# Ledger of designs, part 62: designed miniproteins, single chains, continued (3)

Each design is a single chain, and the fold is of that chain. pLDDT is the mean over its residues in the fold that is shown.

## One batch from the design tools (miniprotein)

Design m10136
Fold by ESMFold2-Fast:
Structure m10136 (fold): chain A 90 residues (1-90)
Amino acid sequence: SPVELLTLYLIDGSTLKLEELEELVSKLPVEDIVKAILKALELVPEVTPEFLAHILLLLNIVGEDKRQPIVTVLEKTLPPDHFNKLKKYL
């Protein structure tokens, strides 16, 4: 599914090319993007700098209408240290 494909990209940034990621996130509603992020967070043993870089790229690709709801979810779900690192680049 598109949600599973995005989840795999967030865990392993090599699974999609940039243009494939852009097409995927343009077609997904924000609720499905959030589901993919939450699933990726459940599946990773720890939040790495590489994982945060994949989330940051996703946030930079999504339209502004989708970005704010995603940032709100990340603020509630990420450890404060990790969220503050992301916030510097938003």
Scores: mean pLDDT 84

Design m10137
Fold by ESMFold2-Fast:
Structure m10137 (fold): chain A 94 residues (1-94)
Amino acid sequence: SALREAFVAEAREFYRRIKEAYEAKDYEGMLKLAEEGIERLRALLAQTTDPELAERIREAIGLAEAIKKAIEAKDFEKLESALTLLEAFVASLE
């Protein structure tokens, strides 16, 4: 599925960029990446009729929202937890 391939590529690129921003301690960049990522994932969600793919996209949106919330709260423990869950999620897309 072209839509599934687009989703997997988007999720992997989001994780790569968010990890780079995190290592740079660029929390403003991470917020922007999370906001842009959520918008792109919502657009993909609107295009799918596959319930399995829809569920995976909603999981990705939830993880991006968790990252955003943790940064806004300056809760670095929750941010590290959300990043760990995002890493595991992206690995599961193989």
Scores: mean pLDDT 89

Design m10138
Fold by ESMFold2-Fast:
Structure m10138 (fold): chain A 120 residues (1-120)
Amino acid sequence: SMMEELIEEFVRKAEELARVMREGRKNPDDEEVRKRLQELLVELYELLIELLEKGSDEELRELAERLRELAERHADDPEVAAFFQQLADFVEYVLKLSEEERKELIKKLREYLEKAKALV
């Protein structure tokens, strides 16, 4: 399934982000680590937006569950755990929106992401 591949790619990028976040805390003045962190965040948000656009409600519930599992795996790192919990809460919020509200939110997220990409 294309959606299963996208969810697995998202989870792989999320695990990489967690590692780079830890590396950044150990080396706060490392500009290369900071750049990698920003690039991974952009890639994760691009994948998240694609999942929100293409995913069924069932697939988005699976994404939220996988994000909660990521938060539990990283429970020893409060910053990383909070990040994944906030993403899971956001996906659950999107599931409560009407089709029109979801389309408007996704459009605003894409506009925000394009502005963020210009700063990397």
Scores: mean pLDDT 86

Design m10139
Fold by ESMFold2-Fast:
Parts: sequence; C-alpha cells; structure tokens
Structure m10139 (fold): chain A 81 residues (1-81)
Amino acid sequence: SDEDVDREIKRVLSEGLGRIREAIRAGDEAAVEAAKAETLARLRDIYRRAGYSEEEIDAMVANADAMLDALTASLRARLAA
C-alpha cells in the first residue's frame, strides 16, 4: 500500500541520516558518501518495487539527493559549532 511505501521510505531516510551523522562525527568523508549512496540506492529499489516508472524514480531520487546534501551540510555546521 502507499502507506507502507511511505513508512519504508521514512525508515530508510532516518537510518541513512543516522549513518551520515555518525560518519561526520568520525571524520570519515568516504563513509558519508557511502551512506548517502546506499540510502539513495535503497530509495530507488523501494520506488521500483512500488511500480513507479524509471522517469518518476529518477526525479524522486534526484529530489532525495538534494535533500540529503542540504541536511548533510546542516549536520556538518552544527557538529563544527
């Protein structure tokens, strides 16, 4: 169901942001990039299983990528303060 898809997306994003935060705290830039890439790959898989088209998936993943970049920058700023 759409509600199950939304719940899985929120879980994957929450888990991904947790991994990004831990990688920033560890000073591991490669781990930050890996956590972001894995989160986006998991979102792509969820959308594909939910029956979205590849064009729709590309648009949604691009939006998630931009959001994760903005949130990562915010996390870096807060952890540096």
Scores: mean pLDDT 88

Design m10140
Fold by ESMFold2-Fast:
Structure m10140 (fold): chain A 89 residues (1-89)
Amino acid sequence: MREEIEELLEEIRENAEKDPEKAMELMAELVELIAKSNLSREEIREILARLSEAMQEMAERMTEEQLEELAKKLEKNIPLMKERREKLA
């Protein structure tokens, strides 16, 4: 699991600059992998810090086309977030 997480983090960093949509997909995979893994709090914190760095890289280097693809991906997740909010209210 550690090697798989490290490989995903490296792929996320590489794709954050080149393909933000793929980077977002890989981030979703990483979050799911973390949820299923028996990781320590310290390991999770380190992974989240590295994800934060990748997200900043995406923001700095995004083109207009990349921003549109990111917006499209966010739209797909909004309905799920809305349903979750209604269950909590």
Scores: mean pLDDT 65

Design m10141
Fold by ESMFold2-Fast:
Structure m10141 (fold): chain A 76 residues (1-76)
Amino acid sequence: SENAKIAEEVRKKAKEIIEKYKEDKKKAAILILEYMIEHAYKAGLLTEEEYKKLLEELEKSREEIEKNAEEFLKKV
């Protein structure tokens, strides 16, 4: 049930981000991934080091994520 609550909170926030940035799907995809990482950290699923590493990896992969933004958003 805890995983179901986390998943629902992520979906709700993802929908809010998609609506706010409907003209900029690339930005929406990045913001959703940032939120997922932050939410996992706050939920105790990530250590501080894992959290920082994932944010660093997100920045390194930004261009690739932006290229696949439309496909990514269809799955959230």
Scores: mean pLDDT 82

Design m10142
Fold by ESMFold2-Fast:
Order: C-alpha cells, then sequence, then structure tokens
Structure m10142 (fold): chain A 99 residues (1-99)
C-alpha cells in the first residue's frame, strides 16, 4: 500500500465516523464516554485532513473554515474543552493568514 493510499483510507474512515456521529446527534441519541472519545478522535482526523487539503490547494479557505467551525460546534457539544481551544486557535490562524 502506498503512503497516499494509507492517508486516503484513514481520511475516508474519519469522514465516515464523523457522518455516523452527525446522524446520532440528529436522532437525539446519548453517546457513551467511549463513543465520545472515538468521535473526538475522528473529528481530529477530519480537521487534520481538511488542513492538509487546504495546504495542497484542494479546498478553499472558506471550505476549511466551515469544516473547522462545524468541528468546533461538535466538540463543544461533547464538552471537549481542550479540543475546542485548539480548533479556535486554528480558526484564528487561518482567518489571519493572507495568501
Amino acid sequence: MTEEELLRKAEEEAFKKYEEYKKKIEAGEKLSAEEKKEMIGAIGSVVEAAIRRYREGKISKEELLEILKEAKEIMEKLKAEKAVESIDKMIKYVEEEEK
């Protein structure tokens, strides 16, 4: 397996878990502590993938900011305070960065 193939599969898995998480929230399901931890990890992977795609010119600054803001909202619902602070710093950095 190539490094690019491994990264693509990891990104696809992260996006799949993120979509499953969205469906559970929309259905009003209460997540267990283990499920919350897994979702926090999946959202982190989605954020990293989005930043990578932005740096590679595959997505716009607007698309990156939408992903970061959505990830922040979900992390706030999970009460992941450190993750929220990290994403806030990323949003501020991206908004202040001129290309």
Scores: mean pLDDT 74

Design m10143
Fold by ESMFold2-Fast:
Structure m10143 (fold): chain A 111 residues (1-111)
Amino acid sequence: AAAAKQRAQQWLDMLRASARNVLSETLEETGDTVTGTVVMETDAGERVEVRLTLTVEGDSLVEEVVVTRTYAGKKLTTSWRSRLDASGKDRGGQPASTLLAAEESSVTELP
């Protein structure tokens, strides 16, 4: 719980530092899971939505990140999953998947 919340706050701090404007920020803790969502704008006028899900699994922290970028009518979604050990070291993440939603937006996968 505490490790997941700390990691989520580190992500939120990095995202705030990279944003021109933060439009919305949420952080929810439920048991061993922390879910955070940040919607921001970059200096280029790009809208970026970052969804974080951090789950404590034994001695490991599972980090799932979904980034949706919207600019000039185009939408790009990138997601990845990483497993961090108790020392905070990455044990190897899943390959990032990239979707160009402007052409594929008719097929949005639900949670």
Scores: mean pLDDT 67

Design m10144
Fold by ESMFold2-Fast:
Structure m10144 (fold): chain A 91 residues (1-91)
Amino acid sequence: SNEEILEKLVKIAVEMGIIDEEEAKKLFEAYKDDPKRLVRVLTEYAILKGGVEAGREFVKKLREAGIPEDLIEVAEQEVEEWEGWLAALGL
């Protein structure tokens, strides 16, 4: 179900220290009808906190948790876009 997928997404992000439990509740409510946008936001938060390596680790955790492949592809695309931007900026 959509709700079960969203719960798994925010739980993984909290367990990885990407967001806290209060942020998880807010993001769940804000994006409960848009799992792809939630995945993009969580992946961005991972990268902002720990660089592209944290984004890659988040993608790995999504796969291990059995998150649907279409959502994993969204997370991978976000990592690739950030990696490209950081490289262009010499970071």
Scores: mean pLDDT 87

Design m10145
Fold by ESMFold2-Fast:
Structure m10145 (fold): chain A 88 residues (1-88)
Amino acid sequence: MEAQKLADEAAKLSAEARKTNDPELGRKAVELAQQAADEAIKSGNKEAAMRAGAWATGAHYTSVKAGDPEAAELASRAAQKAMEAAGK
């Protein structure tokens, strides 16, 4: 359940970053998505990994819209890591 909680927080911050156009919130969303992916890998929970990947993808989109390529790259890595965990 921790992975789901982190993913939900990432989604919330991503939505807020999009509304306020704040790249700092977008980066926090990416960090939470990466933590969710790590917890999913550790627990072997493929469903949690898929959810983490979905929210990391959202954070990537928010970062691209905000013009923050570093945050976008971090979000892409989080999504890739989560998908790898889901595929195992």
Scores: mean pLDDT 70

Design m10146
Fold by ESMFold2-Fast:
Structure m10146 (fold): chain A 66 residues (1-66)
Amino acid sequence: SKAAEELREYAEKNDMRVVSMSVRGDTAIVTFESKDGTKSTLELEVPTLDERAAVSRAVAEIRRKS
């Protein structure tokens, strides 16, 4: 999944934790927190159920590594 790969790369590159995830229409909104407490948001296109499932699994994987 392109969206899930983008999410993993973003989290690993910035050493961030996932705080929350929400979905609005075809967009997944993922909120991250860095070590200094700064929050940032990444918006990902998830037009299919498979893309949504892949992003949800990527979020779970990032949480396990953190």
Scores: mean pLDDT 79

Design m10147
Fold by ESMFold2-Fast:
Structure m10147 (fold): chain A 90 residues (1-90)
Amino acid sequence: GEALFEKVIEEGIKIGREGLEQGLSAEDIMARMVEEADKLLNDLNADTETTQKVLEAMLEGIRVLRQGKKAGLSDEEIFEEVIRKLEEIK
């Protein structure tokens, strides 16, 4: 489970960085990260523990996005914070 969790988080960080470079909205970047995480969990037959950890990371990212939007932060500022938190948990 640990290696798969790290792989999902690393791919999420990659999508986040690429989305920022492309000028995508925080919502569009988050949607792409969630879609790729779901695909990786399915393709690699993730166990329940790994799936729960990924779900918790996704929920935290969504909270950061919602709170950042309410606070008037830019898409770039919001996603820099999401990437920072993902780097800390990998």
Scores: mean pLDDT 85

Design m10148
Fold by ESMFold2-Fast:
Parts: C-alpha cells; structure tokens; sequence
Structure m10148 (fold): chain A 90 residues (1-90)
C-alpha cells in the first residue's frame, strides 16, 4: 500500500490527477481480479496490467528516462501488446 500510494502520488505530480486516478482504479481492479481466481478474472487482471504499463510508459517519457529505462519500457509495452492481442482472440 505505501509503495503503491507513493507511486500514484508521483504519477499525479508528473502526469496530473486524472492519470493518478486512472492508475488507482487500474490497480484496484487488478487486485480485485487477482483475488477472484476465475478465468474471466485472469483476463481482467491482464487487461488492467496492460493499462498500468501504458500509464507507466507515459510517466517514463515525461520524466526523461534514460535509454536503458526506455528500452525496458519498450519491452513491457511489447509484452502488453501481445497480451492484448491474445485477449482479443479469447
């Protein structure tokens, strides 16, 4: 919770309160889905993880992350795109 709240606050400071609220809701939805344990909840968890990764990518770009951090974020975005494509087929 403490690390999560600090992360949400930082997103709000850099990207604005709307982005912070979007991240908070995505984290809450992911946590709820993770606790449910069904196949539909698994798909919902993955959808929320994709959403979280995209918010974090916007943050990394906004703060001028270095080339290594950018490369790491590009790998996460590629993984998120793969997950989204698989979910669209299910």
Amino acid sequence: MEAEERGIEEIGRVLGEEAAEELRRALEAADRAAREGTEEARKEFLRQQVRIVRILARYAEAVGADAEARASMERLLAAAAEIEARLAKE
Scores: mean pLDDT 79

Design m10149
Fold by ESMFold2-Fast:
Structure m10149 (fold): chain A 84 residues (1-84)
Amino acid sequence: ATASTTITGADGSKVTITITYDEAKKTATVTAADPSLVASIETSAYDEETGEFQVTVTLTDGSTYVLTVKVEGDKLSVTEVEKL
Protein backbone atom coordinates (compact mmCIF):
# COMPACT_ATOMS: atom_id res chain seq x y z
CA ALA A 1 0.00 0.00 0.00
CA THR A 2 1.18 3.55 -0.83
CA ALA A 3 0.15 7.04 0.26
CA SER A 4 1.53 10.50 -0.54
CA THR A 5 1.17 13.97 0.94
CA THR A 6 2.69 17.41 0.32
CA ILE A 7 4.45 19.40 3.06
CA THR A 8 4.89 23.17 2.67
CA GLY A 9 8.02 24.54 4.34
CA ALA A 10 8.32 27.90 6.11
CA ASP A 11 9.78 29.43 2.91
CA GLY A 12 6.82 28.19 0.81
CA SER A 13 8.75 25.26 -0.73
CA LYS A 14 6.63 22.14 -1.33
CA VAL A 15 7.92 18.60 -0.76
CA THR A 16 5.91 15.53 -1.75
CA ILE A 17 6.41 12.64 0.69
CA THR A 18 5.60 9.10 -0.52
CA ILE A 19 5.02 6.35 2.05
CA THR A 20 4.94 2.64 1.13
CA TYR A 21 3.99 -0.01 3.69
CA ASP A 22 4.84 -3.69 3.18
CA GLU A 23 2.41 -5.59 5.44
CA ALA A 24 4.19 -8.95 4.93
CA LYS A 25 7.52 -7.45 6.13
CA LYS A 26 5.85 -4.95 8.54
CA THR A 27 8.13 -2.21 7.19
CA ALA A 28 7.50 1.34 5.95
CA THR A 29 9.60 3.04 3.27
CA VAL A 30 9.46 6.85 3.07
CA THR A 31 10.83 8.90 0.16
CA ALA A 32 10.84 12.60 -0.75
CA ALA A 33 10.41 13.83 -4.33
CA ASP A 34 13.12 16.45 -3.70
CA PRO A 35 15.59 14.96 -1.16
CA SER A 36 17.73 18.16 -1.23
CA LEU A 37 15.00 19.90 0.81
CA VAL A 38 14.89 17.13 3.46
CA ALA A 39 17.38 16.92 6.34
CA SER A 40 15.97 13.73 7.93
CA ILE A 41 13.04 11.31 7.90
CA GLU A 42 12.25 9.04 10.87
CA THR A 43 9.47 6.43 11.07
CA SER A 44 7.92 5.22 14.34
CA ALA A 45 6.97 1.62 15.10
CA TYR A 46 3.55 0.50 13.86
CA ASP A 47 0.89 0.42 16.61
CA GLU A 48 -1.38 -2.59 15.99
CA GLU A 49 -4.04 -1.29 18.47
CA THR A 50 -4.57 2.04 16.61
CA GLY A 51 -3.46 0.91 13.12
CA GLU A 52 -1.14 3.95 12.91
CA PHE A 53 2.49 4.99 12.71
CA GLN A 54 4.16 8.41 12.60
CA VAL A 55 6.63 9.80 10.08
CA THR A 56 8.76 12.73 11.28
CA VAL A 57 10.15 14.89 8.46
CA THR A 58 12.74 17.60 9.16
CA LEU A 59 13.35 20.03 6.30
CA THR A 60 16.68 21.79 5.62
CA ASP A 61 15.10 25.10 6.76
CA GLY A 62 14.76 23.54 10.26
CA SER A 63 10.98 22.98 10.05
CA THR A 64 9.75 19.67 11.53
CA TYR A 65 6.50 17.93 10.57
CA VAL A 66 4.85 14.83 12.04
CA LEU A 67 2.66 12.81 9.67
CA THR A 68 0.13 10.38 11.15
CA VAL A 69 -0.32 7.43 8.77
CA LYS A 70 -3.28 5.05 9.06
CA VAL A 71 -3.05 1.45 7.77
CA GLU A 72 -6.45 -0.03 6.80
CA GLY A 73 -5.92 -3.39 5.10
CA ASP A 74 -4.34 -2.72 1.68
CA LYS A 75 -4.85 1.08 1.98
CA LEU A 76 -2.66 3.80 3.50
CA SER A 77 -3.82 7.33 4.33
CA VAL A 78 -2.12 10.35 5.86
CA THR A 79 -4.71 11.46 8.43
CA GLU A 80 -2.80 14.35 10.05
CA VAL A 81 0.15 16.64 9.34
CA GLU A 82 1.37 18.51 12.44
CA LYS A 83 4.02 21.25 12.34
CA LEU A 84 6.27 21.32 15.40
Scores: mean pLDDT 78

Design m10150
Fold by ESMFold2-Fast:
Structure m10150 (fold): chain A 91 residues (1-91)
Amino acid sequence: AMSAERRARLRALLDATTPRDAALATLVEALRQGVPLRSFVGFMEPSEFATEETRAFLREVAVEGLDVDEATRARLRGLSVAELIATLRRL
């Protein structure tokens, strides 16, 4: 479960996002409604979320929205997209 502090940081990130395409808009809205990010990680590889903006957004949400310590988050930021997806599926 996400802590209240991490939930607030994720909310701020979602609120700061101005979607430029329908896929990103749908993802932002689903996350605002509490659908877990792990429901979407399978789509980061072969993707209707093919834009650079959407991939950058998913990476930031995945890292910032997790209820983990800062050292673990710094490690996750250093992972490739494939490694990040594999790690999120295990969390």
Scores: mean pLDDT 64

Design m10151
Fold by ESMFold2-Fast:
Structure m10151 (fold): chain A 85 residues (1-85)
Amino acid sequence: SREEKIKETIEWLKKNFEEFKKKLLEEIEKLREAGLTETADLLQELVDMGAIDALVDIFLEAEERGMSIEEFTELLREKVEELKK
């Protein structure tokens, strides 16, 4: 199930966070090079917060729903604002 996949992914990321962080930072750099600066900035903020659970949920939801970049960026904005509360 999606819930089981999320739990397994979170457990793996908690054990391998530094390697995951490095790969995600490389992807963020690619987004900046593509001109997707807002998306890159929001992902960077989630990384800086150590929001592993939120990152896993966002990526799995985006993949499952086939989100556009605009929809993905909106989801990132919502998660960042939620975590700042």
Scores: mean pLDDT 77

Design m10152
Fold by ESMFold2-Fast:
Structure m10152 (fold): chain A 109 residues (1-109)
Amino acid sequence: SEVRELLEKAEEAIREAEEYLKRGDLKGAIEALRRALEYLDRALELLRRNGPDPEALERLERLYKRIIELSLRVMDEAEKKGDRQSLLEAIGIALRAIGGLFDIELLKK
């Protein structure tokens, strides 16, 4: 399943983001979160076209929530460092992930 492969790639990118964040590499974390978001957005598009699978939607929802949680951590670290660029980029990622959650909620109904 292409959806399963995209979800696996998103999980890998999220793990990479967590490792970058542990090292204080905010730019690396942001780039990894963007890749994860691209994989999830693609998976959501496929589920919309081919019919929503409830198990895949639940997994997709969990991964969008993890992106939001990590984006909030990036925002906290960026604020502490005075890194306005990383702060704004992390806000953008969080907002896009929230958009994905709204799209999933619409597909559940």
Scores: mean pLDDT 89

Design m10153
Fold by ESMFold2-Fast:
Structure m10153 (fold): chain A 59 residues (1-59)
Amino acid sequence: MSEEAKKLIEDLLSEERDNPAFDKARELFLNKQFDLVSEDSKDFAGRVVLALKPYEDEF
C-alpha cells in the first residue's frame, strides 16, 4: 500500500473514531470487500470504502 493510502486510512480512523458508521467502513476496507458497496450508497461506510478503492491498486 502506498504512503498516501496509508495516511488517508489513518486520518479517517482518527477523525471518526466514535462514529458507528465508521466501524462498518473500516471492516469493509480492511477485508477489501469493495464489491459489496455500490456507487449509489448514501451510507458513510460505503462512501469511505469507495473513496479508498483507487488506492487498492496502487504501489
Scores: mean pLDDT 56

Design m10154
Fold by ESMFold2-Fast:
Structure m10154 (fold): chain A 84 residues (1-84)
Amino acid sequence: AEELIKQAKEAIENKDFVTASNLLKELDTLPLTPEQQAEVDELRKKMEEIGKKRMKEAPLGALLIFSQVPEDKELATEILKEKL
């Protein structure tokens, strides 16, 4: 469990949000200590905040497609830069 939390944090730092999301979902199915659960909840909140910001700054339909395919994440990033 601890290793998966570390991997999820690293994925967020590397902007690999698909991997981070999948790791957080896996952690949700595991028996975690209350302290580990709090860390997972914090990472989920960070992911939700990033997702909300990106959804607001880019067209919803495009962002949904881009978040599903690693190749398309580059275009989503470019759209975000234009909105800044």
Scores: mean pLDDT 67

Design m10155
Fold by ESMFold2-Fast:
Structure m10155 (fold): chain A 64 residues (1-64)
Amino acid sequence: RKLSEEEKKEILERVKKIEKEAARLAVQGRHEEARAFYEKELEKIGKEYGLSPEEVRKLYLELS
């Protein structure tokens, strides 16, 4: 669907926080927990905005 600029900014900020937390878990050697956390949080964002987790990730990469 078509997202507003404000919605895109909100998604970008949310994914940035998720990336930071996942990276923090990974540097502690908690790689499986980092992956599970990342995937679950992207699914949650996707559900709220009517996007798949893959579309959320693509949007983040596009805006970064």
Scores: mean pLDDT 81

Design m10156
Fold by ESMFold2-Fast:
Structure m10156 (fold): chain A 78 residues (1-78)
Amino acid sequence: ELAERAREAMERAGRLAARYAELLGLPQEVIDRLRAQMEGLARLLVELAETDPERAEELLALVERETRELEEELAKLE
């Protein structure tokens, strides 16, 4: 389950990166905010990869929350 959830989180992160690239024509303030959120998500993914299995579930929950929040933020820009 954890491995499958991590795979899904990484796939979602990849889709968000592709969506972000499509939005580079937006005002710089919006781009900077999205970049900060993407950097935060990337740091959590690195921590998830380096964490032991017991802590991985808690970090995965954080990754899932950050991914959802970023998805909602990007959806508002459409």
Scores: mean pLDDT 73

Design m10157
Fold by ESMFold2-Fast:
Structure m10157 (fold): chain A 81 residues (1-81)
Amino acid sequence: MTRETLLEMVKLLREAYAANPDKVPDPSLITEARSEEEALETLRRALANLVQGEPEEIAILKKFLANFEERLEEAEKNGPP
């Protein structure tokens, strides 16, 4: 994972958090991580907690992942400068 990918993950998590603050983990927890790998692990744990929730939380996660994949493709298409 690159720093750019991590920033896209944080951006998508921010958007999800703004829409559903009670159901999506605070992205600040990810930005406090000391490394990209640690931030990714924190994100994975947060997403796992969402998946283990109610069906509506799983639906939110599915939308988040779909948006994340789309953003990753845009980041790859725009390329690292």
Scores: mean pLDDT 60

Design m10158
Fold by ESMFold2-Fast:
Structure m10158 (fold): chain A 86 residues (1-86)
Amino acid sequence: DKYKEKILERLRELAERARAAGLTGLADTLEGAVKAAEESDEYFEKLVEMLKESIPELIKLAEERGDTELAELLKELEKLLKEAES
C-alpha cells in the first residue's frame, strides 16, 4: 500500500512532465493507467509488470529526444519499482 501510493504519485509527476515535453500520447496513457490502478489493486500489479518491461525503452526514447529530466524521472520510477519488490 505505501509503495502503491508512492509509485502512483511518481506516475502522475511523470505524466505531467511528459505533457509539458509535448509527449501527449504518453501523458494520456499514464493518466489513464494511474486512475485505473487507484481503483484496482489487480490492475496496479499488472501495470507494475508492464512498466518494468516498458521503462528501459522509454528511458532510451527520452535520452534520444534529449529530454534528460524525463529520463531521470523514468530512472527514479524504475528504482522505486525495484524497491517495492524487496
Scores: mean pLDDT 79

Design m10159
Fold by ESMFold2-Fast:
Structure m10159 (fold): chain A 58 residues (1-58)
Amino acid sequence: SWREEALAGAASLSEEQRQILREIAEKLREIGDKIDKALEIMKKTGKSFKEALKEAGA
C-alpha cells in the first residue's frame, strides 16, 4: 500500500541517519571502555591515570 511505501521510505532515511548515530555511539563506547580499563589498571597497579590510559590504549 502507499502507506507502507511511505513508511519504508521514511524508515530508509531514518536508518541512514541512525547508522551515523550508531557509529558515533560506538566510538564513544570505545572511549568509555578505555577509561574503565585505565581505572582498573590504576586499582590493581597504583599507576597514574596517564600510565594506565596508555596501557589500556595499547
Scores: mean pLDDT 74

Design m10160
Fold by ESMFold2-Fast:
Structure m10160 (fold): chain A 75 residues (1-75)
Amino acid sequence: MALEEAEKGMREAFERGDGTGVQESARKVAELAGGTPGAANEWAARGMQESGDIGTVEAGEKAGRGAYEGALRSA
């Protein structure tokens, strides 16, 4: 639940162009995953691809890339 919410938050922040929001959500995902930063970053990227099919493939690809880059910097 919380993890899915954080992933959606990352996607929405990226669509807005809110880099800070993406970073905050990525950090939350890492914390909720309770694992290593690297594993959490991969989970964030994959979860966004699987959980949220709102909009077009382009939106998903852009959000996924932004989330991955943001999470990677947070780790």
Scores: mean pLDDT 53

Design m10161
Fold by ESMFold2-Fast:
Structure m10161 (fold): chain A 80 residues (1-80)
Amino acid sequence: MSAQEVADVVEYSADNVAESGKSEKAKLAAEKLREVARLARRASDEKATAALETMKKVVSENGGEEGAVKGAEAGLKVLE
């Protein structure tokens, strides 16, 4: 997957979280996901793809708003 495709997927997820969630945790998750998308656009395709796969794993293991926050944090860690 290209870095641009990863960024688009993550940005779409951020928009969905922001639209459906009204909690401070949902807002935090959306903000962190937008930062992931920004960093992914500047990363290599390999690094961006690795970040997305790590995020998917963390989200599947945690679920809900907590999973979204932890997933975004894991993505940031891969991209930094």
Scores: mean pLDDT 82

Design m10162
Fold by ESMFold2-Fast:
Structure m10162 (fold): chain A 71 residues (1-71)
Amino acid sequence: EPVGRLIRVDGNVAFAEFDRPPKVGEKVYIEFNGEKYNGTVVHVVDEKRAVIKFDKPIPESAVGAPVYLAS
């Protein structure tokens, strides 16, 4: 089950809304158009929102993509 979704994308950084409280350092990923993008939660904004930094730039069209735990 996904733990959240992307709300906004800017290069290799995304803003996400989580179904449960996010944690700094948490490893996550998204799958979009057959590609896997690995990320880490780098900043928690509030109880349900956080900033994720990905290993590579993600397409702007990936807004709304489900976020999954990698670990």
Scores: mean pLDDT 84

Design m10163
Fold by ESMFold2-Fast:
Structure m10163 (fold): chain A 87 residues (1-87)
Amino acid sequence: DPEDEALARNFAKAVAFPEEQIDPVDIISGKSFAESDFKREYALISDAPGDGRVISPKDFLTIEFTEVETIPGALFLSGNVMPRFLL
């Protein structure tokens, strides 16, 4: 879905590329995260807009730790994008 692609780009934009370098697709799908990684909680922040543009490390704002619940319903909020996903 185009909405899923926009979400993936927003996740990538929020990632602190030089430090974390986590693939946004893996974050959303949980592929990169084993059971042990569920104990580690991340928060990602980016500025808007994230609709369809190419992301880069320059687009990142900061990283914050936050609690995530589940992947299937995990979504970010508008403004300073705060994704909710399984880590």
Scores: mean pLDDT 37

Design m10164
Fold by ESMFold2-Fast:
Structure m10164 (fold): chain A 73 residues (1-73)
Amino acid sequence: STFINIINDSYNNSTTATINKNQAQQIVNQLRQLIDNADWQGVQQLIQQIRNSTLSPEAAKILLDFARQVDAE
């Protein structure tokens, strides 16, 4: 999964956490809303925000759990 790879890359390269647990939960809520609205441009922009950020361990877990729920292929 491309999204799982993006989350792992952001987490593995982080020395300082910039996305915390609460922010990760907000991102999950935003992603679900964008997916429900078929706003794929919005989804891509939010994925780029994750790619450009570092993740706390708790944030990475939340985002990975969500990615596994939506990843059918």
Scores: mean pLDDT 74

Design m10165
Fold by ESMFold2-Fast:
Order: sequence, then structure tokens, then C-alpha cells
Structure m10165 (fold): chain A 87 residues (1-87)
Amino acid sequence: SEVEEKIKKLIDEGKIDEALKLVLNYRSADPEETVRLLEKAAELFEKKGDYFNAALLYDMAAQVYRRLGDEEKAKEYEKKAIELYNK
């Protein structure tokens, strides 16, 4: 998606605050699209060594999965966020 590519470009350019703001201000009527964007952004931040922002985004993805009724996925991402917060 265009939004995912823009986030990747901003992270690759070191524009971390702009990338984070774009993710946090993203609104979609489709929660599946929202969680996919959060997962993609979290992975990109993690690859750059920004563990705090990666953890934040995984925690947000967990909240979306819980709202979708996917408790297993929510717990998986909550655990991943905790591990990254402790780095």
C-alpha cells in the first residue's frame, strides 16, 4: 500500500518522528488494514533498532486484535511488546 511504502521510506531516511506520527494518525474503516499497518511499521522500527517504538506499535496491534476477537494474536503481540520494552 502507498501508506506502508511511505512509512518504510521515512524510517529508512531516519525520519522517525514523521513515520511514527503517520502511523499513529492513520485511520481506516477496516480494522484488518489498521492492524496490518501497525504490524508492518513495528517490524520496520524493530529492524532499525528502535525497540521502544516497535514495542508501542506491537502493543497497539494487540489492542486491535483483541477488538477483533483474536485473543491468541493479542496475547502474542503483548508478549512481543513486553520483550522489546525490556531491551
Scores: mean pLDDT 84

Design m10166
Fold by ESMFold2-Fast:
Structure m10166 (fold): chain A 65 residues (1-65)
Amino acid sequence: ASDEELLKASAEHGKAVVDAARELQKQAPDEEVTLEQELGLDSGVTTVTAGDKKVVLETTAEGVK
């Protein structure tokens, strides 16, 4: 992938994480929102948790899943 494509993928992943955290916080306002992020050479996984609610965001060289 080009450097521009890698920067775009990184930015999109970051935005998705922030949006997921905001939505979970709205649904569970009394719960602490926690983020766990693992970055690989060609992939990224971020887990956002608030109480009993959990969202997993996965980004690979092929796109966001």
Scores: mean pLDDT 70

Design m10167
Fold by ESMFold2-Fast:
Structure m10167 (fold): chain A 72 residues (1-72)
Amino acid sequence: MAEELIEKARKLADEYEKQNTPEGRRKARAYRILEATIHGKADAGLEPPELTEENIERVEKALEQSEAAVDA
């Protein structure tokens, strides 16, 4: 159920954020994006993505590409 996945993603994001490290913050951000993606997919009547390591890696890679594309 999408709500269960959203709750799990939120809890994982909070736990990584509590680590107070650059890596922890990046993983927390990836889980926050997955939470938003699950919400969007559920709202559109589409099947939400699972919280797999592969899906987390895809989001992290997308974040890295996005950061490389902007001035910082």
Scores: mean pLDDT 72

Design m10168
Fold by ESMFold2-Fast:
Structure m10168 (fold): chain A 77 residues (1-77)
Amino acid sequence: MEKEGLEEREERIRKYRENPEEVEKEIKELLEKLSEEVREEVLREVEEVRKSLRSEEEEAEFKVLLLEALKLLVEEE
């Protein structure tokens, strides 16, 4: 069932590539809504994930995943 994983990945990559500036802007705005300590923790996790990325398309997917995760985190605050 690799088809399901490929659809999710391709959709996220497309979202970033269609609107990269908008995605980057939303990530920045959401990070600014977090407390300093939570933001620092998120940035540390981001750096660790980034070390495991192997290609520019994986970076695009990661940016959309990060935006999705930040939206959930901001809801808690």
Scores: mean pLDDT 76

Design m10169
Fold by ESMFold2-Fast:
Structure m10169 (fold): chain A 76 residues (1-76)
Amino acid sequence: SADEEALRATLAEIYKTVGEFAKKYGLDDPKFQALAQQFEAQLKALADQLRAGKISVAEFTEQAKKLLAQFKKELE
């Protein structure tokens, strides 16, 4: 479905973006580690809501995009 395609594209962008910042800052960078851990925790909470049926795939995708945008802003 279009929602599943959008979700896959968003997850691919998240993976790519986190990987690019990991290469730029290094995995041992304290700021990168703190922001990456926060981002992972936020995505996990969102995924838990999706699994519990509290939000739709479309809502998950939109919220994940917002979290990614904040993660990018905090590291740039």
Scores: mean pLDDT 88

